# Designed miniproteins, single chains, continued (3): the designs that were tried, part 100

Each design is a single chain, and the fold is of that chain. pLDDT is the mean over its residues in the fold that is shown.

## One batch from the design tools (miniprotein)

Design m11462
Fold by ESMFold2-Fast:
Order: structure tokens, then sequence, then C-alpha cells
Structure m11462 (fold): chain A 85 residues (1-85)
């Protein structure tokens, strides 16, 4: 689905623009691979929520966490729009 692909592209952008530790980079790469296999927007949201919790434990930059939280909100809005029809 286009929404999940846009999330993957944003996570790939975060890997390019932020100075992340190798552990933080590996978590984001793992999340990207999980998102490629995700079958629903709900599954994608759970993958991103788990990524945020793991990144917080590794003291990732707040800007990175905030951007991933915005991606979750975008997916939640997409689900709400689907439920209205």
Amino acid sequence: KQAIQQVIEELERLLEVYDLSEEQRELIKKAIEQLKKAKSLEEAIEILRELIEQLKKLNAPQDVIDQIEELIKQLENEIENEKLF
C-alpha cells in the first residue's frame, strides 16, 4: 500500500540525514524490513511503536522519535478515513 511505502521512504531518509549510532541504524533497518512484510496499516503502526520504544532505550535524537510519531499519526488518520467508508 502507498501509505506504508511512504513510511519506508521516510525511515530511509532518517538513516541518511541523522547521525545515528550503528545500533540505532540497525533498529531502523529492521523496522523497514518488517514494514515491507506488513499486511495492514495496524501492523505498520505496531512496528513503528516498537521502533520508538527501542530507539528511546538507545537515547536516539528526539527529532528522529518525533518524526516517527508523525508517521504513526499519518497511518492512524488513514485507518480512520477507511473506517468512515
Scores: mean pLDDT 84

Design m11463
Fold by ESMFold2-Fast:
Structure m11463 (fold): chain A 62 residues (1-62)
Amino acid sequence: TLSPSEVAALKELAVRETAAARADPNWPKSKDVRYFAEQLSKAYGLDVEEVVRYVEEALAAA
């Protein structure tokens, strides 16, 4: 379970990580939104599907 402030921080991190990946021409195209969500899920002990939703919402807003 994430607080609103944790959700906001996670969305900011998702945008930043995705922008960095897109700037790297050698980044594997197979490492998409779900890959970042899985890494964040492992790092913070969160449900993958919940993190995927937050990452997708953040990217849609950016």
Scores: mean pLDDT 69

Design m11464
Fold by ESMFold2-Fast:
Structure m11464 (fold): chain A 68 residues (1-68)
Amino acid sequence: SMSEGVADAIEEILGAHSPEEARESIVSMFRLMKLSEEQMKEVLEIAKKRLSPEDLKIVEEAIKEYLE
């Protein structure tokens, strides 16, 4: 699915960048893809199952920035 593909891309970004760079890259990807609020909720649910608490915090901060 697209949400699973986005989650896979997030994991790759988190593995390749510092926390600050990862957050910025994730936000940029969300903006490029023009993800809806519903799609972001699906991505967050997948991230909660796959990511560490530290990595999940970065994703939650990126989602907050994107939706606000």
Scores: mean pLDDT 85

Design m11465
Fold by ESMFold2-Fast:
Structure m11465 (fold): chain A 87 residues (1-87)
Amino acid sequence: KRKLYEEGGILYVKALEEYKKGLEYYYVYHDKEKAIEHFEKAIELLKKSAELFAEAGGEDHPLTQKFKEEVEKKIEEIKKKKEEIEK
């Protein structure tokens, strides 16, 4: 299941790229709608990444647990930023 860890990692990086684009749209281009769109895509990619990591190592594996914590933390960060922008 090494391939699933690799795919999960790739999706995580893509999620961070989408989050960065969302931040750029909001702070640089002042485009709230585009920022929210990219934040939603980042959250979707993070959830898929966590799913692949859980599938790869199982829920009890230390690497799966640590990665799941990092993904959940990042999802909460992005959700909070989205809520702030939607106000």
Scores: mean pLDDT 79

Design m11466
Fold by ESMFold2-Fast:
Structure m11466 (fold): chain A 93 residues (1-93)
Amino acid sequence: RTELSEEEAEKKIEETLEEHKKILEELGLDPSEVEENLREMLRLIYEAIVNGLTEEMRKRLLELYRKLLEYLGFPEEEKEEALRELERVLDAA
């Protein structure tokens, strides 16, 4: 219902990123290690919502998500399950 400019989209991405950084800091993690990955993921998600999900965007989202899970120290089995869930969601969109 609201047309968002590229500037407004970037603002929402930064606001969401700041919320995630705060949560990571509260968990005792250094958000600087994942900030760039989180920013790129949020930008890709927003782009997919506006323009539709492409195969290139899908592959990049999965790659960034894998790196995020690896940084957070998730066990291999849990990483595989989370990636499978994300693929299922993206394939249903």
Scores: mean pLDDT 74

Design m11467
Fold by ESMFold2-Fast:
Structure m11467 (fold): chain A 76 residues (1-76)
Amino acid sequence: METVLEVKAKKGTVLVRVDGPATVEYNGITAELPPGTFALTAGDEEDTFRVTAKDGEIRVEPLSDVEKLEVKETRL
């Protein structure tokens, strides 16, 4: 079962940890993520990152400088 996290952030950095292989999509660009922790940096406008994990857990941790954070989970 795939898990999709839609992360909306404004200003600052959000840490995303994936326990298995995942992909991130931002502004029509898709990148593969190996297991690990990744930093997603949002600009002055609200940025949307879509993280899809094929297996395992996605964990999101905002750093204290993040102005706005919304996370929506969908299971496929």
Scores: mean pLDDT 76

Design m11468
Fold by ESMFold2-Fast:
Structure m11468 (fold): chain A 94 residues (1-94)
Amino acid sequence: SELEKEIEELKERAREVGEEAIRVAEEKDKSAGKNLEALREAALEELEKKTKEGIEKAAIALRSMAAIMDDIDEEMGKRLAEVAEEVEKLAEKM
């Protein structure tokens, strides 16, 4: 399924960008790093469900990560927001 492929591709991007964000955040604010780790795990778990509701919840988690990172590293916050936007667009197709 094209939809399943798009979900897996977005899940991998969320994993990679989220992992990089956690690494950057941990160097500056350990509390932010822990919050980002929890949000990343929640987003990936929701994407794995491959449901419209799960994908919508994953987008919310990624938006929350972007907001946290905007105060720490604006470029990383922007990258997370771009992933969240793609996840939101995918949910609209479901």
Scores: mean pLDDT 88

Design m11469
Fold by ESMFold2-Fast:
Structure m11469 (fold): chain A 70 residues (1-70)
Amino acid sequence: SLLEKLRAHIEELLAKVEELAKQGKIDAVEKLLAALRREVAENAASMTPEQLALARELIARVEEILEKGK
């Protein structure tokens, strides 16, 4: 399903973000977070409640990785 594909994509993106943070590329993680926040803000009105919840979870998890890496 589309939801399963979105969840898989989110986990892949989070793994990428964790890898960047482990490499000390905090600036890259911050730029990805800013881009993600903008993408979600621009598309929020067209997202389903479930998609919006997943997007908010993704943002929160990236923020957690970033704070832990600082």
Scores: mean pLDDT 78

Design m11470
Fold by ESMFold2-Fast:
Structure m11470 (fold): chain A 71 residues (1-71)
Amino acid sequence: PSEEELDREVEAAFIEIYLAIANIDLRKGRPDAAREAVEKAREHLQKANLSPEDKARLEQGIAELEARIAA
């Protein structure tokens, strides 16, 4: 893969890590920590130049976690 492709994979991985952290924090009963992790995921997503497919998938993950935190 090209350097540009690898950079996109790294950006997607960072967002996925924050979403995983948020999910774990919710399971531990830490909604404030989960909210912070989701905010970090959103910040990275806004800066990232991802494929439309990856962007849509990660946006869905963020939305699902935001809904769970708000419930």
Scores: mean pLDDT 84

Design m11471
Fold by ESMFold2-Fast:
Structure m11471 (fold): chain A 70 residues (1-70)
Amino acid sequence: SMEKKEELKKKMDEAITRAEQALAAGDRPAFTRARFELAKIVNEASKMGFEELKKEGIARLRELTARAAA
């Protein structure tokens, strides 16, 4: 449904924000938790067939992981 897609998009944006805040703070445990939540949201989007949201989430996971690895 449209409501479920919007809910997942909001959760994805929140997880990304938490991951970015954790990276800025050097908080590795917080980053790992936020990254894990983002991965769960991507998996849920994939299962529901929300292809665009899935691709966006994968791109953001890749970006965040690369930034964390320096």
Scores: mean pLDDT 87

Design m11472
Fold by ESMFold2-Fast:
Structure m11472 (fold): chain A 107 residues (1-107)
Amino acid sequence: SEEEKKKLLELANEFYKKLVDIVNELRQAPPSKRKELIDKLIKELNEFIEKVQKEFPDSPYAKELIKALQEFIDKLRENPDATPEEVEKLVKELFKKIGEIIDKYLE
């Protein structure tokens, strides 16, 4: 579990950095670019789901992570005009959930 925890934390940290970069782009972008950046964010979320499925296919924490990631994608699709502040709040909520899942399953 320690090796799985380390690998999952490394993947989650790389993913977090990518999401922060996209949120910073959203803050600087005109409204006309918002959909393009939300689509980019959804792409990164789907790529992280694929990595979790590939690296941890049978783990119960993988199922909870994928569910949290899919719920975040659904929220973004339901609000394509989300402000940078709203997207940042959703990203923070997602990473709080990811941390709680890691703490629950991986000591």
Scores: mean pLDDT 82

Design m11473
Fold by ESMFold2-Fast:
Structure m11473 (fold): chain A 92 residues (1-92)
Amino acid sequence: MYMSIEEWIEEIAPKIGEAAKREGVPVEYWVDILLESTDPKELERLAKALGIPVSKLIEFQVAVGVEQIRAAVNGEKDPREEIRERLLEAAK
């Protein structure tokens, strides 16, 4: 089975926190690229900073997109902001 959003956050958020400390760039900067960017150069930079392949970042973005579609079909609120807040908290 594919990783849950919770499992993705547990794996990626600590790497974002370490990248933020190492590069002196806020956690919010990296989280916003992860959730919002489709720019190949920004994703390549994030992947390099986290030490993971770009394909893994794309898999996370797809997982978030699937949850957004599922929420919309079920008449539920967009989960993106909650996912963003969980990433920010876990990266501290």
Scores: mean pLDDT 83

Design m11474
Fold by ESMFold2-Fast:
Structure m11474 (fold): chain A 79 residues (1-79)
Amino acid sequence: AAALAERLEAHPEELDPETPEELREAFLELLRATAAGDAAAVREAAARLAELAVERAGVPRAQAEADAAALTAAAIALA
């Protein structure tokens, strides 16, 4: 997670350039929280990413919430 966050910060072009900046920033924040081992920050970042996925990408809310829960559990297990 830390290495991926560092790589994406150094090479922002590796993220889809059409991805909204808000969604990109939320994703990087999730990676930083995971790298820091901060479970509360991981939950907050995952929830923010899920909300942006609903608002900007049209992901169904139930799916976004389920994916955020799974991602939070995986990130905490890796921290």
Scores: mean pLDDT 67

Design m11475
Fold by ESMFold2-Fast:
Structure m11475 (fold): chain A 91 residues (1-91)
Amino acid sequence: GKLTRKRLEVFGDRFIDEAVARMKANPSLSEEEVLERLRAGMESLTKMELQLVKNQKLGEEEAEEVRKAMDEVTKETLERTRKAFDELKKE
């Protein structure tokens, strides 16, 4: 649980940086398109973490912890990305 959440948060920070860089490079991109790419990246990471749970033969409780941690981190990452986009619009 806790180690998985911390790993997801680190990847979330990277996805935010990449999303901001993408918007700066091409401001004609829709915010929705950039956020969907970030969500897809987080979904891919979730799939990898769930595969690790399966490979370690951990139960559904551990899989559910990964899904909950992913949902929370994804929501926080999307909110932080939106705030970063708002700051870009002010400059």
Scores: mean pLDDT 77

Design m11476
Fold by ESMFold2-Fast:
Structure m11476 (fold): chain A 70 residues (1-70)
Amino acid sequence: GPAAEALARRRALRARLEAEVGRDAEKVRQVMLEMGMSEETAELAVAILEEDPSLSPEELERRALQRVLE
């Protein structure tokens, strides 16, 4: 059903984000937008990743959200 499809899509997008972190900033931005993040949050996440490409996807998401709230 739609809920199961949404969960599967979220899992697939998360896997794509993990694969692209530290390799392709434009793909990271695109995946974050597809995950439902705002364009501002996605742009901040890309900027943070460019400064520190070693960040985990979880840490990247946390820092981008914190930056938006500042």
Scores: mean pLDDT 70

Design m11477
Fold by ESMFold2-Fast:
Structure m11477 (fold): chain A 87 residues (1-87)
Amino acid sequence: AAAAQAANAARRQAFRDWIRRTMTPDMIAIYDQYAANNDNKAANTMIDIYIYAQRAGINMTVDQMVNITKYQITGDRKYMVQLSRMS
């Protein structure tokens, strides 16, 4: 239990260090906000979107990433409307 928790913490820290090297400060701030609020669904969804964008070679803005994350979580079309206005 304790050893598994330590290993999980180390893996998460290595992943956070990778994120901090590759993300912009604005993206890091949003991720840290989700993590601080224990919003695991938003934090994980944002990371999945970021990884997808990096693999696809898409230069996604933090605002686009946030609105896609909110839409995936809530299903509320207002976030997609905001995304379309930001494009």
Scores: mean pLDDT 73

Design m11478
Fold by ESMFold2-Fast:
Structure m11478 (fold): chain A 87 residues (1-87)
Amino acid sequence: SKAVENFIRSLFSRYPEVSEETIELTIEVANSLVGKSLEEQKKILDEAAEKHPEHAPYIFFTLSFYYRMTGEYELADYAHRKGVALL
């Protein structure tokens, strides 16, 4: 969990305008996806968009980059497409 947090915080370090709330929500979502099937991961991302619509684009684009870096390309693509749909 700390490794995930440190990596996500490092991604946001280039965007000081992003709120701590958005960063914390992104970490929470990332941690909730660990050990889940792709189907459940997609559901959790959909729920995050519904619960936090103002934060969701930042969450999805950051997670898209994170999952691309960790080799989870299908999940990265899904997060990216969800982020674009919210713009």
Scores: mean pLDDT 84

Design m11479
Fold by ESMFold2-Fast:
Structure m11479 (fold): chain A 65 residues (1-65)
Amino acid sequence: GREAALRALAATGALLLVPAEELRKLPFDVPGVDTSRPPAVDAATARRAVALMAEGRYDEAVALL
């Protein structure tokens, strides 16, 4: 669900790769980001996962991350 998708975004560093404008489209707060490690996903994957979360497709977003 949504909480699992939020944890995956934080754990993979995907939040660092998505513009703040796209993150503002999510109907919930995003977790703090660990900037000490490089992201585990590419920017295209990160943007796709956030788009799926905006659509309510949280399980599909987790599968990408």
Scores: mean pLDDT 73

Design m11480
Fold by ESMFold2-Fast:
Structure m11480 (fold): chain A 100 residues (1-100)
Amino acid sequence: MESVKEIMDEALKKIQEIAKKIKNEKVKKLIDKLAKRLQEIRDDESLSLEEMLKEMQKLVQELIDEINKLSEEDQKEAIEEFDKIQEILGEAVEKINELM
């Protein structure tokens, strides 16, 4: 069974690999910001498992809100990348919830 840190590290690694493939500068900045926030949650030793789960769920909602603020053209260029990132974050949330 993976530790919460291993789950978070795997999610962060996958998101960073997706960010490297993004050509759109606005989308890349959004994903880089997401990766930084995920790293901050991972590295916050003061958070309980329940608090980490809540912060992860908030991060997913913040991502959706930021995507909706992008132009339709910028959204269309990164649909596949956004879908993959949402899947990665969803899997991480599910795995962390299983540890509770």
Scores: mean pLDDT 82

Design m11481
Fold by ESMFold2-Fast:
Structure m11481 (fold): chain A 77 residues (1-77)
Amino acid sequence: SELDEQVEKLLQQTAADVGAHVLAGDDAAAEQARQQGLEQIRSLLQQAGKSQEEIDAKLKEAQDFLDTTERLARLVA
């Protein structure tokens, strides 16, 4: 769906921003980028009328993806 494409694009952009900041040694900027991206995803899902259960499930998937991105970036930083 268009919503799924928007969420996926936003998640990938957030991961790129988080990874870049981690590699630069800027943990504060990485955390800010993570928080902003997750909040934008939440807002999109809320505006689309998704249930709280669906929003929580999608945010968990997004958080797991970002956790993996941060872990991998820290291994090569």
Scores: mean pLDDT 88

Design m11482
Fold by ESMFold2-Fast:
Structure m11482 (fold): chain A 87 residues (1-87)
Amino acid sequence: LEEKIEELLEEIKELAKKEGLEKMGELAVKLAKEALEAIKAGDEFTAEENIGLLKLIGGVLKLIGAEKLAEKVYEAADLLRELLKSK
């Protein structure tokens, strides 16, 4: 699951660059990595906070018409939440 998340973050970065939204993609990747580190550290609060912020970024991307990038950001948030629930 962690490997799939890391692969998806690379896809987000490349797609954001292609769509001229490199800074938004960079922010999404940063939030996802912070959530992943929090999950590894057992910090559920920080993990949930960063997953929530990641979903907000996905919402902004959808509002500005970056549908495919938004979809990948939402998928990353969902996978991070799944990882958080796993032992």
Scores: mean pLDDT 83

Design m11483
Fold by ESMFold2-Fast:
Structure m11483 (fold): chain A 89 residues (1-89)
Amino acid sequence: RKEAIEHLRLALEHARESMRAYQQGDLVSMHEHFDLALEHLRKAVELLPDNVIARSALDGAEFVYTRLGSTGGGAGLIAAGSELAIEDL
């Protein structure tokens, strides 16, 4: 539980940094933070496989990532899902 919450917090912070980098026009930093956010969300889902909020956020973000790569929409899904999953725990 504590380890999963830490991964959700890191996913949220990296997703926010990805969105901030995009606003600044820094696509390299955007991609780096997006990849870290997605990795931390994947780890949280591994630790909490029955958490529907976290899994739905991961499934949505992975779907967007597979089709479009790193995006503000994908980062927004990671951020919203991670925040909601933390509040539910």
Scores: mean pLDDT 81

Design m11484
Fold by ESMFold2-Fast:
Structure m11484 (fold): chain A 82 residues (1-82)
Amino acid sequence: SREAEIERFRKLLEEEEKRIRENETLSPLEAEAYEALREGLLAQVEERLDEAREHLARYRALAAELGLPSASEEQFLRSVLG
């Protein structure tokens, strides 16, 4: 069901939040960028589309400023789902 799918994805995102928090190699701004990506993906799955766009826009702005790879969104999804 959609509820079970959202719950599974939420748990994966909670695990990723802990990894971001515990990863001392990330700068505070890099951690903020990945947190915005996480929030945007969660909002997208929950069909909070306006919030998802806002979070993803913030992520993309920070990613561009920090020089994060254009594939970082795909890499993040692979790390969460893999």
Scores: mean pLDDT 72

Design m11485
Fold by ESMFold2-Fast:
Structure m11485 (fold): chain A 90 residues (1-90)
Amino acid sequence: MNEVAAAALRAAADALAAFAATLEGEEKATAQEIADLLRRLADALAAGDWEEAERLNEEILAKLEEARKAGKPEVADALLAALAAAGAAV
């Protein structure tokens, strides 16, 4: 299951990175940062490093909350859509 979860997270990261390419400025940077965190989470899951995966998941949630509070709901919505599409929704 780790490899399947990792593949889903990488797909979500790729989708978010593609969305980020349509953005400009700070929204693009935020979306790219979250996409990077998703890839790192996928790598941790593939390695079976559950402690690191939990830490990275918390960082992703914190970044999502920061983006929402900063008035950038489009980035948060895109991340949620990407996670749902990749089957990694939790």
Scores: mean pLDDT 73

Design m11486
Fold by ESMFold2-Fast:
Structure m11486 (fold): chain A 82 residues (1-82)
Amino acid sequence: SAELAEQAALARAQAEKYRAKAEEYEKQGLKAMAEAYRKAAETLDAIADALAAGDVARAEEIARRGEEELKELWKKALEELA
């Protein structure tokens, strides 16, 4: 569907932005922050792939699992800033 294709394209665009942020944080030596942004990008690409395939339920499952993993990575990233 056009709606799912549009959502997939937006997710891929956001993943590219997050990969760029990860590269910048890596250059600053903020490795935990870089890993969090890389994981966020990977999750968005996986969501985009599911949406492009028309599998909304799988996209939602990937988002939920990614949110739990990303929560731990963001916690480590925040600790790195202290």
Scores: mean pLDDT 88

Design m11487
Fold by ESMFold2-Fast:
Structure m11487 (fold): chain A 109 residues (1-109)
Amino acid sequence: GPTATLTGGGTVPAGGTVELTVTVSGDGADQYGVLVEAVNPETGGEFVGGLSLPVAPGGTAKLTVRVPRKGRYVARAYVGPADSSNPTSVTAASLGGGEVGGETEIIAV
C-alpha cells in the first residue's frame, strides 16, 4: 500500500512555529489522501495543527505548526485512498483502521 514519510520537527521556542513536510510514496493510484495531525499527548491531545489533502505519488505537502506552550508534541501522517467527492479530506475508513504512515516529534522549550 501507499506510505508517508513525515520530516521536520525538533526543538523550537514556545509560541514558535515549525514546518513539517509529508512525502507520499506508492503505486497503483494517481493520488492518495493524506491526513497530518499534530497534538500534545500529555495535555489530553491538544490539537495544534493539521492538514487533509490529496497528494500524488512522489509528491509533498507542507504544514506549519505553531506550538503555543512548552512541552512535547507529536505529529502523525496517515495515507490512504483519495476521496474524489471531497479531494481535501481523508476519512478514518480510508486510513486502514488508523494506520500511521509517519511520525515526528516537536519539543517546545
Scores: mean pLDDT 69

Design m11488
Fold by ESMFold2-Fast:
Structure m11488 (fold): chain A 76 residues (1-76)
Amino acid sequence: MEATLEEMLEGLIEMRKVAKKHKNTPSQEEIDEIEEKYKKDPSSLTNSQVLALMQHYLEKKDFQKARELIEHMLRK
């Protein structure tokens, strides 16, 4: 992989902006459910659920939580 963690976060922000422009955005309730699941059992999250939660943190400008989530995905 040729991107830093910060470059990946920036790319996700841009992709999310494009998606919002012409596609449906996940509801707050859906994001809340994923976040609660992450807090209780992070290992049970799918890659798509992790991405949805990451996009939520990026919208909130909480880059620290977004980085932690990516690190959790990448760490073995």
Scores: mean pLDDT 66

Design m11489
Fold by ESMFold2-Fast:
Structure m11489 (fold): chain A 91 residues (1-91)
Amino acid sequence: SSAELYAELEAKAKEVVANVDTDPKKAEEAKKKFVELLEKIFEEQKKKIAATKDPEAKARAEALLPAVEAEIEKLKAMSAKEFVDLIKESL
């Protein structure tokens, strides 16, 4: 379910933060899994947007997709350390 995917996403983000300084390999693996889960959520959201019956709501949501995709690509390119630094700045 979407709720389970979001819970896993949060758990993986916490795992990256917990391991970035003490176990860099585990942090990188957790960060990779975070991005994979985020991509899965994004694909599910794209399907929801495609099924939207309100033309105005659909057009507005579709206009946001390139920015979200670009953000996911930036997260993919980041190291686990850079990812943790980004999370700390957003809190």
Scores: mean pLDDT 85

Design m11490
Fold by ESMFold2-Fast:
Structure m11490 (fold): chain A 65 residues (1-65)
Amino acid sequence: MEERKERIIKELEEVAKRFGLEIVSIEDDVITIRRKEDSLRSIGGAIEAMGLAFEAGYSLRVEDE
């Protein structure tokens, strides 16, 4: 679990940097990210982040600014 979490955090950081997202918080079962821009690319990034969180057994919450 912990090594999977570290991998997912690293992947999320890369997605955030590429798509204008910010990691807001990581809780036991929930990873929260924020979209910094309202674009189709940031939507795609949020979807990718959701897939990564799901693989680790976490829910993803996406917030817009």
Scores: mean pLDDT 73

Design m11491
Fold by ESMFold2-Fast:
Structure m11491 (fold): chain A 100 residues (1-100)
Amino acid sequence: MEMAVKFSAGAIGHAGSLVAERLGEGVEDNLHAAELNVEAAKKALEAGDIELAEKLVRLGERNVERARRMAEEQDPSALERVREQEERVREMKREVEEAK
């Protein structure tokens, strides 16, 4: 339905990084950023931008790591969600590796 002009490597990568940077240091913010970065990685992979998908997965990993530390100190009930996002990021990493 859309042409590739809607998704450039710079635009998708910048959007993922900007979302992660823009969100605060709360557990919810970091979990949401991880989810968005995984979604962006899937879009990049579908568009054939494997390098961009890899970068977005790495951003998701950082967001999940932050969320884990925050949850341990601030909201241990969120640890289940942190684990769920960790698994999603790992799955996305495998898809990116498979596409290479």
Scores: mean pLDDT 73

Design m11492
Fold by ESMFold2-Fast:
Structure m11492 (fold): chain A 65 residues (1-65)
Amino acid sequence: VLPFEITDDTLVKDILPVLSVIPELKDLTLGELKKLDPEEVAKLIMEYANFSEEVAKYLVEKLKS
């Protein structure tokens, strides 16, 4: 449960802490993440966070909604 409103200026690591282990994503805002290719973001999540492709794609969809 996050104690603040999620906006495009929110750091993605504050929304999903596991993203802090991904060097390419850890310092991005939600708005910056939304501009990236969703397949490329899913690949990074799979590589660093050890999630399945289905889970990674679901998380990207949720973050871009």
Scores: mean pLDDT 75

Design m11493
Fold by ESMFold2-Fast:
Structure m11493 (fold): chain A 85 residues (1-85)
Amino acid sequence: SMELEQEGGRLVMEYLDLKGALMSNLGFLPQEERDKILKELSEIQKEVVKALLSGDEKKAVEALRKAVETLEKLIKEALEKIKKQ
């Protein structure tokens, strides 16, 4: 559907922007926290790729929404930890 394709495109861009923002802040965190975030990013990416390869636009959109929400949470947590240093 055209609506799901447009939403999916928007969410892919949001996902990439948030991933970039999180990655750019990793250098300000201790090694243990960096490793933890990188592991979580790897799991998020696996789920997003799996959903995108499924050919189901609805599943792709749902996976991307969850990825965006999780990345926003990770960025917030990373920024709070940086403030406490």
Scores: mean pLDDT 85

Design m11494
Fold by ESMFold2-Fast:
Structure m11494 (fold): chain A 76 residues (1-76)
Amino acid sequence: SETEEEVDKRMRELEAKVKEMTKDLPERKQTLVMARLLAISGELYVMIRQGEPKEKILKEFERREKELLEYIQKLA
């Protein structure tokens, strides 16, 4: 679906950004961040499969992205 394609694009962009932000962190901390990224992906795909509106899914993505970036700042 168009919603799935948009979510896939945003998740790929977020993964690339997160990998760049965490490249110099210890492997253990990189693993913690990647686990959170995987959880975000899973939760958004559940919303897609349940037929949630695109606007609601993208708003949830933005909320989870903000929380993940704040988490990464606390790890530094």
Scores: mean pLDDT 88

Design m11495
Fold by ESMFold2-Fast:
Structure m11495 (fold): chain A 55 residues (1-55)
Amino acid sequence: MELSEEEKEELKALLDQYNGDVSAAVGAFVSLDPERRFPMLETIKAFAQKYAAEQ
C-alpha cells in the first residue's frame, strides 16, 4: 500500500518540523490517523528514512 500525495507532503512537513527526527515525525504522523496509518507503519518508516537520508 502506498501513501497518498497529501500524506507524503504531510510526513515531509513533520520531518522538517522535528529536524529530521524520523521516530518523532512518524509517531506524530501515525497519531493523526492511527486506524489507517498504524497498519502502514513499515511503509511510513521507509518513506521517512529515505527522505531524511536524501536531505
Scores: mean pLDDT 80

Design m11496
Fold by ESMFold2-Fast:
Structure m11496 (fold): chain A 91 residues (1-91)
Amino acid sequence: MVEIVTPAPTDKTVTARVTPARPSQVGLFFFYEKSSKSAMVQAEASGAHTLTWTSEKWGVEIVAIALLMDRASGESLVDRAEGTHTIAEAP
């Protein structure tokens, strides 16, 4: 299972979750600001993992990518979630 959670209107934090079904599966996460590609976060996790990333700015678009990969027979894509999430303007 792969999930990306859109920020609430008063929040700058994007959350991605990966839940592997077996030990050979790993989560890969990539978060960046769409316009500048700055504040890129890349992470890998074996087992269930939640990655959160907080934008430095209000009123920006964040690209979030989460992948579930199976390494038992080489590296194969099992599941993915990808989205562009708008961080609202400051409250």
Scores: mean pLDDT 71

